# Designed miniproteins, single chains, continued (2), part 74

Each design is a single chain, and the fold is of that chain. pLDDT is the mean over its residues in the fold that is shown.

## One batch from the design tools (miniprotein)

Design m6446
Fold by ESMFold2-Fast:
Structure m6446 (fold): chain A 62 residues (1-62)
Amino acid sequence: PLRPGQLARAVEDVEARSPDELSLRKGDRLRVLEVLDERWVLAESLATGRVGRVPAGALEPL
Protein backbone atom coordinates (compact mmCIF):
# COMPACT_ATOMS: atom_id res chain seq x y z
CA PRO A 1 0.00 0.00 0.00
CA LEU A 2 1.07 3.59 -0.65
CA ARG A 3 2.07 5.67 2.40
CA PRO A 4 2.94 9.35 3.00
CA GLY A 5 6.65 10.00 2.28
CA GLN A 6 6.90 6.94 0.02
CA LEU A 7 8.51 7.07 -3.42
CA ALA A 8 6.42 5.69 -6.27
CA ARG A 9 6.57 5.22 -10.05
CA ALA A 10 3.85 5.81 -12.63
CA VAL A 11 2.96 2.46 -14.29
CA GLU A 12 0.98 4.17 -17.08
CA ASP A 13 0.41 7.55 -18.72
CA VAL A 14 -2.15 9.72 -16.91
CA GLU A 15 -3.82 12.82 -18.37
CA ALA A 16 -4.86 15.48 -15.85
CA ARG A 17 -8.54 16.41 -16.20
CA SER A 18 -8.47 19.42 -13.84
CA PRO A 19 -5.83 21.89 -12.54
CA ASP A 20 -5.50 20.02 -9.21
CA GLU A 21 -4.45 16.78 -10.98
CA LEU A 22 -1.00 15.75 -12.23
CA SER A 23 -0.33 14.54 -15.77
CA LEU A 24 2.12 11.64 -15.71
CA ARG A 25 4.18 9.64 -18.17
CA LYS A 26 4.84 5.95 -17.55
CA GLY A 27 8.06 5.74 -15.55
CA ASP A 28 7.71 9.14 -13.82
CA ARG A 29 8.85 9.13 -10.19
CA LEU A 30 6.80 10.76 -7.44
CA ARG A 31 6.75 11.26 -3.70
CA VAL A 32 3.44 10.45 -2.02
CA LEU A 33 2.48 13.38 0.24
CA GLU A 34 -0.92 12.18 1.46
CA VAL A 35 -3.27 9.24 0.84
CA LEU A 36 -6.61 10.98 0.23
CA ASP A 37 -8.73 7.82 -0.16
CA GLU A 38 -8.54 4.35 -1.76
CA ARG A 39 -8.66 5.93 -5.26
CA TRP A 40 -6.52 9.10 -4.95
CA VAL A 41 -3.20 10.26 -3.52
CA LEU A 42 -1.64 13.71 -3.33
CA ALA A 43 1.84 13.46 -4.84
CA GLU A 44 4.84 15.53 -5.89
CA SER A 45 6.61 14.93 -9.21
CA LEU A 46 10.35 14.49 -8.57
CA ALA A 47 11.12 15.71 -12.12
CA THR A 48 9.07 18.95 -12.05
CA GLY A 49 8.28 19.63 -8.37
CA ARG A 50 4.57 19.94 -9.25
CA VAL A 51 2.02 18.72 -6.69
CA GLY A 52 -1.41 17.30 -7.49
CA ARG A 53 -3.88 14.45 -7.21
CA VAL A 54 -2.97 11.14 -8.88
CA PRO A 55 -5.00 7.90 -9.19
CA ALA A 56 -3.53 5.47 -6.64
CA GLY A 57 -3.91 2.62 -9.16
CA ALA A 58 -1.51 4.39 -11.57
CA LEU A 59 1.36 4.19 -9.03
CA GLU A 60 3.76 1.42 -8.03
CA PRO A 61 5.66 1.70 -4.70
CA LEU A 62 9.45 2.02 -5.03
Scores: mean pLDDT 85

Design m6447
Fold by ESMFold2-Fast:
Structure m6447 (fold): chain A 60 residues (1-60)
Amino acid sequence: GPLLAEALKDVPKANERFLGLKKGELVEVLRQVDSEWWLVRSLKTGEEGYVPKSALRVLE
């Protein structure tokens, strides 16, 4: 199934490559690109972008 995560804090949309999130928003993790950044898709909007992995909690 999809790897889901929750935003632990507000994440600003710094530019078009990054995804802006509010605390508590749910995302699907598409790729764990490196140790700092994950590519995710918003379940609310369907938009994709990079977010810091430290801002996310993986759901079990």
Scores: mean pLDDT 84

Design m6448
Fold by ESMFold2-Fast:
Structure m6448 (fold): chain A 63 residues (1-63)
Amino acid sequence: SLAEQARKAAIYLRNLGYSQREIAERVGVSPATISNWIKGKRTPSKETAERIIKLAKEEVEKL
């Protein structure tokens, strides 16, 4: 699902050294929202899921 892909993208970005705050600022949500997505406590909207997946893909392409 898009929600699961967004969760994995958030975890991947954190493993690259991104803070929850940095991820949140780039996708337009609060840092607590990123934490809740990673923990499975909240589901991202389609729009925010697509933004975080795109961000993770762009970071992979830089490696």
Scores: mean pLDDT 81

Design m6449
Fold by ESMFold2-Fast:
Structure m6449 (fold): chain A 66 residues (1-66)
Amino acid sequence: SLAAQQAARDAEIDRKIEEALDAHNAMNGETLTPEQREEWLEKARKAVENGRALVDELRAQASMAA
């Protein structure tokens, strides 16, 4: 189903965000508390959601213009 595909895609994005944060922390020697890590991940997820919504809107506009 579309909902299942959406959930799988969201899970993959979440995993990549966590990997990127972990890599960043490892490179910079930074450590975060579990609470700080969750706050950062939540902000990153919001940014990804906003970016995806923008891309979807642009695609819809392009489709109507074509």
Scores: mean pLDDT 71

Design m6450
Fold by ESMFold2-Fast:
Structure m6450 (fold): chain A 158 residues (1-158)
Amino acid sequence: KYRLVVNPRPGLAIVMDAGTLLAIAGIPEIEFTDAPPVAELIARFAAAGIEVVIAAGGSQADIDFGRVAAAAGAARVLVGDATRSAGDLMVETARELAARYDRVLVITGDPATAEAVRALGLPNVEVIQPSKGTTIEGAREILERLRELGLVELVPAP
């Protein structure tokens, strides 16, 4: 098993949907010491100086997840409703953060959200869209990209 290490990245913001975060936390090769694993993931990114924004739907499970994310150190939790989808909120937030941060990563398994963010044409915004969607294989694709960016490392667990 491996421990996920997040390297310090001041000036970085990450916008991620809840389904993608849950998929990353579900990777069986990664060891988490605290429950729930999603809270430990958010806390590791926040401790690295990264602004973490999590987008969730409007169900009770999404609201409960949003509370866990906020308690773990997410700077914002975006909750979709009948007026604005979680994807629409991610697009608006990416545009806002691009004005304040050196780099913004938008991580989503939703093709429509990914395309809408790319259509903004912002040079400091990167979309990470796994080809396998919000699955464990898609989560591995995201981890590979984050490793290529020097943002995360996988260290053997003791």
Scores: mean pLDDT 82

Design m6451
Fold by ESMFold2-Fast:
Structure m6451 (fold): chain A 101 residues (1-101)
Amino acid sequence: SLDDQLLEAARAGDVEKVKELLAQGADVNAQDANGHTPLHLAAGDLSLTPEAREIVEILLENGADVNAQDRFGYTPLHLARLVGNEEVVEVLLRNGADPNA
């Protein structure tokens, strides 16, 4: 599905594919089996790449829920802090992430 492709593109750091899938009507708040949204997958990127930050910004511009909780109650901010992606932490906080999450 478009939603499954968006989740995979966000996880893979594929900026252009994320843009294409959102333009085709993929659900920006789609969830995988663990309740991870595309925003969770981009924010939790262990590679700490510039592409992960760009995908986070694109998803938020397209209406991603900044405070979405996965099946364990983790938000994108929790995952960004866990992996130490300070640039993504700053983007999430600027876009209304709860700092007490």
Scores: mean pLDDT 89

Design m6452
Fold by ESMFold2-Fast:
Structure m6452 (fold): chain A 62 residues (1-62)
Amino acid sequence: LEAGDVAVATEDFPALFPLSLALKKGERVLVLRAEGENWVLAKSLKTGETGYVPVSFLEKIE
């Protein structure tokens, strides 16, 4: 995943820390930037909230 990608949550991701983004399975995000190999900074397309999500919980759709 890279900046500008749209991805969908493949499973529920709980908020684990103050900068993480909680997602429910099927929610879509806009990827803002890659943060190393395992995380992205993303914006929820449902809520507009921004936070970190593991790449393993996301599948690129656009």
Scores: mean pLDDT 79

Design m6453
Fold by ESMFold2-Fast:
Structure m6453 (fold): chain A 101 residues (1-101)
Amino acid sequence: MTPLMEAARAGDLDRVKELLDNGADASAVDAEGRTALHLAAEAGHAEIVEYMLRRGVGDSALPGSEVNRRDTHGRTALDLAREAGHEEIVELLLRAGADLA
């Protein structure tokens, strides 16, 4: 697990900001194919999810591609947020172009 994934899972927004500002790879995955966005969404950290989505939209990254990334079980960050009942995060991900399918 990368430092960015650990910070995202723990809800440490200041650490997430520091790591991303220093070039941390948001596309890195754990053993289950989960990104920091997956872990923040599953854990219910709406402020971290919002920051990561705003950063990705503000950069030259293709909109929606990272948001729709699937783990080894075929689940997106949206799927994990929905399964965990995090309605605020579901809305944030849908606004960022996450698919319901």
Scores: mean pLDDT 75

Design m6454
Fold by ESMFold2-Fast:
Structure m6454 (fold): chain A 122 residues (1-122)
Amino acid sequence: SLTPLEKELLRAAEAGDLERVRELLAQGADVNAADAMGWTPLHLAARAGHLEVVELLLKAGADVNAADIFGWTPLHLAAAAGHLEVVELLLKAGADLDARDIRGLTPRDIARAVGNEELIAL
């Protein structure tokens, strides 16, 4: 179960509150804490396009390939939302562009479906 610190970390990451994320991690919040859907702070920051929060979470040891209950990784969510700079940062951090969700779809498949030609060219 999530601690109060971990619940606040998930909210701060989704909101893009960089300084609050930093404070909560310094207080010992688990950077890889997952909610009932399997969403980690990195999933929420990546989906929202909060580049600086994504960078901070990765430096703090966030699992770049963490999968939610649907098999979605942070890269799936960033690709679906079209957040190119977040996609590039996740790939540099070792995100698997060919990780399959429960439907067999990869972040590359999602990027192609949303018309993101720059990600397809990588």
Scores: mean pLDDT 89

Design m6455
Fold by ESMFold2-Fast:
Structure m6455 (fold): chain A 74 residues (1-74)
Amino acid sequence: MSVEEKFELLKKVFELLEIDVSDEVVREWAENVLGKLSDEAFKKFLLDELESAIKDGKNVEGAKEAIKLVEEAK
């Protein structure tokens, strides 16, 4: 997964969770924080966070759609 693909995936996840984050902040996370993770570690990080949100009853429908999106990413 490229940095651009990580950026696009993060942006869509935040949109599904209704989290208002600027594209610049999402890009910085994709490049400098999450961009250093392997594709497997990056996906696992997102899936763990989304499953945690579901368990806490926060944005459950958006989190379920985001999990599907993360699993379908290359």
Scores: mean pLDDT 76

Design m6456
Fold by ESMFold2-Fast:
Structure m6456 (fold): chain A 152 residues (1-152)
Amino acid sequence: NLEKEAEELKKKGDKAYNEKRYREAAEDYRKAAELYEKLGDYEKAALDYRQAAIAYLEAGDLREAAEDYRKAAELFEKLGDYYGAAVDYNLAGELYESVGSPEAAEDYLKAGELFFKAGDYENAVISYERALKLDPKNEKAKANLAEAKKKL
């Protein structure tokens, strides 16, 4: 039973987190999320990827934290939670930027698009400006920034 396996992994992750074994906690949360994703329970999968990201962040594993925030964001977007997805893409972008990863600009652009879709034009502008600071030649970010500013 994959659901029971996911629940046991989540419980194991909670125990590891409480014992400050953050990397083990993150790995267990990520495995639980992967099982919920296979079950089509995208809400539980997104929440467990977010838990894994938090645990990786506590462990200082910034790249792994960014990857799991991005995965949570993809699932929240699938669920139509555009604001929740935008927040997680922004967190992934900040962590990728901290490690010098080129993924940062794309995550900020995606966060801006999702904030715009959610009607949060102020945060859309901020996210597009962050994307453009990292990739000044991104014509899509420039065009989207101009559209978001018209809504303010």
Scores: mean pLDDT 94

Design m6457
Fold by ESMFold2-Fast:
Structure m6457 (fold): chain A 62 residues (1-62)
Amino acid sequence: MLYEATVKKDYEPKTPEELALKKGEKVLILKNVDGEWVEVESLETGKKGLLPKSLLEDVVRL
């Protein structure tokens, strides 16, 4: 099941697995990794990576 969400604030990756994102960017939530992390795809760049769940807002089921 796919969800779309908006990034709450700018995020800089701390590891190569994490995705750099700016506030207001739209992402697809691909899967839940654990309680704190999701795998997302940037709709702006098409790049995939990990992001903290706390950085996402306006989650909409597609």
Scores: mean pLDDT 81

Design m6458
Fold by ESMFold2-Fast:
Structure m6458 (fold): chain A 69 residues (1-69)
Amino acid sequence: MVEKAREALEKGKLDEAIKYAMQAFEAGEYVEAAEVLFEIGRELKKQGKTAKAMEAYSLGSKALLAAKA
């Protein structure tokens, strides 16, 4: 699922990228989901979508925390 998230990110489909990143999280790919969510957040911030970028960073932090549990 993380590959689909990265593909969506490369195509500029940021909402689809978040969807696939969350599917990777649900599948137990916590570290990989966190990595792509942080990448999505950086891209959203570059586009001036600060609120969405903060949301993506928050989701990535939650995924990283789950990986440590």
Scores: mean pLDDT 82

Design m6459
Fold by ESMFold2-Fast:
Structure m6459 (fold): chain A 88 residues (1-88)
Amino acid sequence: MKPLHLSLPLTDEQLEAVFKTFDKDGDGYLSREEAIDALLQIGLSLDAPIGLAEAEEIVAEADTDGDGKLDFAEFKRAVELLLERFYP
């Protein structure tokens, strides 16, 4: 997978670019697997790597509708939860 170019603080434009990169269907939603992959790549890009189990937990917590996929707002929440782990 191509590495992401991200910096803190993360802007909505940077998050939207990441979201669109992992939204393979272009329907405005990330599957659970796509969201997990996105969080893992964000962690690597910020030199703050996260484990698979931690990414799964974050995605589950951000999925407020419980529908098994994330819209952009839920994806932003997932990234915020990731950052809170490393930058409290």
Scores: mean pLDDT 73

Design m6460
Fold by ESMFold2-Fast:
Structure m6460 (fold): chain A 69 residues (1-69)
Amino acid sequence: SLKPAFRVFDKDGDGVITGDELRAFLRRQGKDPTDAEVEELIRKYDRDGDGVIDFDEFVRMLQELLASR
């Protein structure tokens, strides 16, 4: 389940993920994304342009990243 992972990154309890938290998550998955790659992922899924994503957008992002195989 992704909810326990999301909970570890969402330390403020506001239900959103920052770029830094997304980068840390991807590094735990054995990836080493650049700051530019993380920023592009956030921008792609951030509908409001606020630089953060919610849990549902995070799940969609991961599904598309895993589907690239």
Scores: mean pLDDT 67

Design m6462
Fold by ESMFold2-Fast:
Structure m6462 (fold): chain A 61 residues (1-61)
Amino acid sequence: DAKALGAALRAAREARGMSQRQLAAAVGVSQATVSAWERGRILPSEELLRRILTALGLPLP
């Protein structure tokens, strides 16, 4: 679900000392988009999710 995914992305980003702006730059989206993902307002596409996991140094599922 979007809220659980958003919370997990926020936790992973914060654990790495990365700001929303830094993650946005690494993935190629706006900071507002990262905020919307972390709040569970929208889901990233499969391709964007792969880019997020790569930027956070997490293995793909």
Scores: mean pLDDT 81

Design m6463
Fold by ESMFold2-Fast:
Structure m6463 (fold): chain A 116 residues (1-116)
Amino acid sequence: AADGDLEGVRARLAAGADVNAADEYGRTPLHLAAAAGHLEIVRLLLAHGADVNAADVYGDTPLHLAAAAGHLEIVELLLATPGADPAAKNAAGLTPLDLAREAGHEEVAALLERAL
């Protein structure tokens, strides 16, 4: 199954998989879904208590990865999540807004500016 398999993710969570389990790079399922643009998987993970502010080994949150990739609807969903930190800095001192600007994602950058 592809990483975008929503029902596969749902079945694993129902079987007791840890929604916040991190890989060797500190990446949670929420990081991977946000980076890949899998909106419905992001929604499912957040509904199961995924940590919206989880930081990988580079200090990147799911919001950093979604912003860098230009996934506008995922950025909107993450920002709407209670406790989300839109001003979090990664290990390079960059915010999600900085990454969106570097990548030229103007609509994502405008949305992040409004969230600050």
Scores: mean pLDDT 88

Design m6464
Fold by ESMFold2-Fast:
Structure m6464 (fold): chain A 159 residues (1-159)
Amino acid sequence: SNLEKQRKEAIEYIVKKAEEIADLFARRDPANAPLIRQGLELVKKAAEDPEKAEEYVEEVTRMALGGFASNKDTGVALAVLQAAAGAIYALHGGDPELVRRVFETAAQIAEAAGHRKLAEAIRKMGDAAVKTLENPEEGIKGLKEAADEMLKAAREWAA
């Protein structure tokens, strides 16, 4: 269907933006690049396997929280990947309450690390992700816009 095509294109768009952001953070923090790449692998797995997307979202959430406790910048990189995984989970018809918790946790990590613009972009993505469950076309548009804002904020931080 046209809507299934739009969801697939949105997932591919989010994955592409997550790859660009992960690359920026990995270049800035080479010591933690393997952990950031592991987080990106979970985002890609969430896109490829809808039935296990919840498990991958929960795993990247644990990684973001653990990463933040050890290194704030690594935690922020993983929180962005957590947001991307949460958006993909929502596009697969995930639990709205889990989606809300994932995005609020990711935004709190970014905000606590001083990345206010990233935290705002993550919250906008969360609102759009929840919207995809009720009005998919409007939610998909919002997710793409929020993904662009997250990449812009990440580029500004990495400069």
Scores: mean pLDDT 88

Design m6465
Fold by ESMFold2-Fast:
Structure m6465 (fold): chain A 60 residues (1-60)
Amino acid sequence: MKGLYKALVDYEPISEEDLAFEEGDILEVLEELENGYILAKSLKTGKTGLVPKSYVEKIS
């Protein structure tokens, strides 16, 4: 995997493409995108979606 990120805040998706997450959730990076987004997988739920990079921090 490309790396792990930790969620800094709770986030509810506005669109089907967005990933829902809670503060402290661990996200696996699948792809780094333009415009400050990543495509990530939640290790808690197994779901994938778009995550704003400003709402997460890299931990590995």
Scores: mean pLDDT 79

Design m6466
Fold by ESMFold2-Fast:
Structure m6466 (fold): chain A 74 residues (1-74)
Amino acid sequence: MALKRASVETEVAAAEDWIEFAKNAKTPEQAVAALVIAISFEIAADWAESIGDLDSAKKLREAAKKIKEEAKKV
């Protein structure tokens, strides 16, 4: 796999920042950016689950869900 554990840890660390970005989204362009990041987190979560990192996978999926819900408010 091209992705490594360090990449998953980086995504988890970024999750809170992206949730905040989604909460502050005011324009359709910002909402689309938030949704793209949510999809990226879902892909990263699936990969983390495949290597047995269930805790990171759970955090990434929860972050993706929160980002999507906030983006819907725009």
Scores: mean pLDDT 75

Design m6467
Fold by ESMFold2-Fast:
Structure m6467 (fold): chain A 66 residues (1-66)
Amino acid sequence: PPLEVGDIVEAVEDFEARSPDELSFREGERLRVLEVVDDEWVLAQSLATGRVGLVPAAALAIVERA
């Protein structure tokens, strides 16, 4: 199912940022979707750290809908 703004998601794999606009995360981290940029990228905020950045949608699973 597509991601929506306000969704709470959980990382299903580790991701390492390759640019300053991207957010690194570890498998199991929870994030809130702030903006759906396209089918591949969302802007998200880590619930653990409060950091914001671009993350790949494919690495995320929906935990709770907005």
Scores: mean pLDDT 85

Design m6468
Fold by ESMFold2-Fast:
Structure m6468 (fold): chain A 159 residues (1-159)
Amino acid sequence: ALTPEQQARVDAIRSLRLPNGGFVYERGTPRDRPELDVTLAALAELHDLGQLSEEEREVLLRVADIAVERQAPDGGYGRSITRLDPGITGRVTVGLLTAYDLTGDERYREAAARMVAWLLSRRHPDGGWGRPGEPSDPRNTRWADRALARAAEHGLVPA
């Protein structure tokens, strides 16, 4: 059985679900459009809680396929191939490793390995991550660290 805190977390994640199965950062914005990286991160967290439904699994795998196809040539991820973001890359990496755990499909693991290499190449001297030309920020750092921690479980981080 979930703890009350884990249940409240599941309910909070599902409150951000759209009718098309995608997820948003916040409800009630004038543009409730599912964000790929948010959808992958939300569904990966439902998986980690043992709460991923079969419908949510199908959404995760479909969004993971789109993430593999849209990966930038340098391995990063962002709102465009010219606007890569460590926090977006980290969320997509976590979702791709969850898609690998669910399927054993090496395409997800290989795409995640390129994102890991990209995150490591963009680490600041303070050990954190920021946007290009900005200092390290807690949001980008937290998602990069979470991606690298999960990637280490798959042997994708150098010792």
Scores: mean pLDDT 92

Design m6469
Fold by ESMFold2-Fast:
Structure m6469 (fold): chain A 57 residues (1-57)
Amino acid sequence: MLAKATKDYEAKSPGELSFKKGDVLEILDDSDEIYWIAKNLKTGKSGLVPKEYLEEI
């Protein structure tokens, strides 16, 4: 599944992924209610992302 970042996000812990508004992320795990595991297709990096910052495309 692909999702687009609706806002900039700065990682607050080493397990989190930073991204910019408009970045396209590949969702790797959506089982959690608050944080998903995603890969930023621009940087190739993966980490936890707050799902509320994302819109499915």
Scores: mean pLDDT 83

Design m6470
Fold by ESMFold2-Fast:
Structure m6470 (fold): chain A 150 residues (1-150)
Amino acid sequence: IPVLVTTPETDPEALADRIVETLRTERPPAVLVLVLGATGEQVFELADRVGGLLARRAPDAVLAAIDGSGRGRVGAGGTPESFAGRLGRERAPLVVLVAADTATAEAVREGIVGLVRAGGVATPEQLAAAERLGEEVARAFARAREELGL
């Protein structure tokens, strides 16, 4: 899984440019913004601003945001159904980690599954894809914390 690390104070234009460059090289089906210990308001505001930039620069990308409590939202230009339908493709999403004081891998896993369920009738394959993605993202979080000394 390609991972970008950032902060809540990061300029949304500079973050969108880094996402577009990563999407150009890696071509993931979705962008997932994950916030560790930040409030959902800050995460979802950043995701809406970045989503509005991505809708012009990478219109095939779906951005979803998950806060440190496991609450999920799909950003501008996407729906929960469109996010769930992209997880059924044989490609890893781009993960954007927004660093904050505390995080749990479990809250992120629950948030990914919650976003797929919010799309209405999720198929067993979409749920199994969300669970696998949650485990892969949880492992990426553990490594990123060890590398950052957090």
Scores: mean pLDDT 77

Design m6471
Fold by ESMFold2-Fast:
Structure m6471 (fold): chain A 60 residues (1-60)
Amino acid sequence: MGLKVVAVEDYEAKTENELSLKKGEEVEILEVVDEYHVLVRSLKTGKIGLVPKKYLKPLE
């Protein structure tokens, strides 16, 4: 089971490989891609895409 995190603010995808998120949306981290990006699955939509790490925080 991947780490569950939440979007701290709205994020709009800038490329086809990125995922748009709304503030408070829960996602599961599937893979850490680089220093700035993670591959996530939205728990709301089931869609997979890249999101900048700075927009996410761990769920308690």
Scores: mean pLDDT 80

Design m6472
Fold by ESMFold2-Fast:
Structure m6472 (fold): chain A 84 residues (1-84)
Amino acid sequence: EVLEKKLKEEIEKDPNNAGAWFNLGKVYFEKGDYEKAIEYFEKALKLDPNNAVAYFMLADAYQKLGDTEKAEEYRKKAEELIKK
């Protein structure tokens, strides 16, 4: 709602704001719109490929859509980034 509008305004002013794209993904994930959440998380990761949390969120979103293979792929990428 207010946060979503603010994030969209920040992206319009600076489309390279990876944090704003990531937070939009979270907003849509919490609303249950997993397809839009994936789109926004992918945009955030294109701008900031070291965001392990975004990979975990992307894996969770794919799992919610039943795409277990992509969920496992992105979970592994997140685990590689945290290097534990």
Scores: mean pLDDT 84

Design m6473
Fold by ESMFold2-Fast:
Structure m6473 (fold): chain A 78 residues (1-78)
Amino acid sequence: SALEAKNRGNELFNKGDYEGAIAMYTRAIEIGGLSDRELATIYNNRGAAYQSLGKYEEALEDYEKALEIYQKLNDTEG
């Protein structure tokens, strides 16, 4: 499931396996069905993994996607 892929990605990220984390986060996004908040967190964490590998362009893209989702979530609280 997407949630299982997300949790595996977090485990790999915490172990310093950034390539493995990216693969699992990508799988979670591809499966879909996640809440907007969970999706934003995945993009943010995948961006951090890309940044840790020196993949700054990919990191920026993921951070921008996370920011867009977080901004939409804040609009629903106002």
Scores: mean pLDDT 84

Design m6474
Fold by ESMFold2-Fast:
Structure m6474 (fold): chain A 60 residues (1-60)
Amino acid sequence: GPLLEATEDYTATSADELSVKKGEILELLELIDGEHVLAKSLVTGKEGIVPTSLLKLVSV
């Protein structure tokens, strides 16, 4: 799937969210809405919801 990069650190605020570090590469699994995606960390292998505002596309 498309690859995303975290542009800043984010700490999950609920059990369904994913904590990420700046520079972490994630795979886009699903678009949830205009503000959130379901993503898988390629570093940790964990899946969860991440705000789109801190993500950028690096590969399609």
Scores: mean pLDDT 83

Design m6475
Fold by ESMFold2-Fast:
Structure m6475 (fold): chain A 81 residues (1-81)
Amino acid sequence: LEAEVIEAVREKNYDKALELAKKSKEAAEVGLLAAVNLKNAELVKRLLEENEISEDTLRAALEIAKENKDEETAKILEERL
């Protein structure tokens, strides 16, 4: 499941990624991290809107966004913390 959501994010199959993320908390969290690594701010917003993500995962995602210099995604994540 987790590997499947990561692949859907990489393929830009957002409908599938969002569907898989809803099936488990782990799938939602790895999907979020994958979306952040790909600098996909729109998918990051949708994953956060449709899923409850732990603060630890939000902080990890924020660090990745800052490392990637993705200011848009970093701002989205900071607003959730």
Scores: mean pLDDT 80

Design m6476
Fold by ESMFold2-Fast:
Structure m6476 (fold): chain A 101 residues (1-101)
Amino acid sequence: MSPDVKALFDAVANNDLDAVKALVEADPSLVNAKDSSGYTALHGAAALGNLPIVKYLVEEGKADVNAKDKRGMTPLHLAALAGHKGVVEYLYDKLVDKNAT
């Protein structure tokens, strides 16, 4: 994992939206970067219930809401397991828009 990917994950873990924005603005490719476990910044934000960071990554960062980690878990799955209803509702709405036939 690059130092910049680690810095983004650390910013997400610290609930630091300003640091997340600064890192993504400097290198937009970080948004969909995966660690050795297939984990993205969106997985981390969803698992922590950090709705402002989730919204930033999806709306401004264009994060892949369907990204799967090595366990096959999406950000929505992690938010649901952690009981973060607001993040679950937000991510589910984004998935429904993509699954509209």
Scores: mean pLDDT 82

Design m6477
Fold by ESMFold2-Fast:
Structure m6477 (fold): chain A 98 residues (1-98)
Amino acid sequence: SSALGQELLLAAQLGDLERVKELLAQGADVNAADEDGLTPLHLAARNGHLEIVKLLLENGADVNAQDKYGLTPLDLAKRAGHDEIVELLLENGAIDVN
């Protein structure tokens, strides 16, 4: 709920890797959530931004964070067909319930 958290959500959604790095270095909360409970990891996973997914996980992103519908980053990556991100999330402890 900081300005840095909102900027991190946007940078992760847009695939701006350098901006994500800058915001994390400034102390942005890696687990910032929007009004729908979407975290940077949800947005990067949904949009296929593999290098941002890696960076967020390295910075302690909650791999099993749930949005307001109970959807995880893994669920969004699967729906979008981002197979490399699906594998990376599973390697980092994502729980596959489907």
Scores: mean pLDDT 92

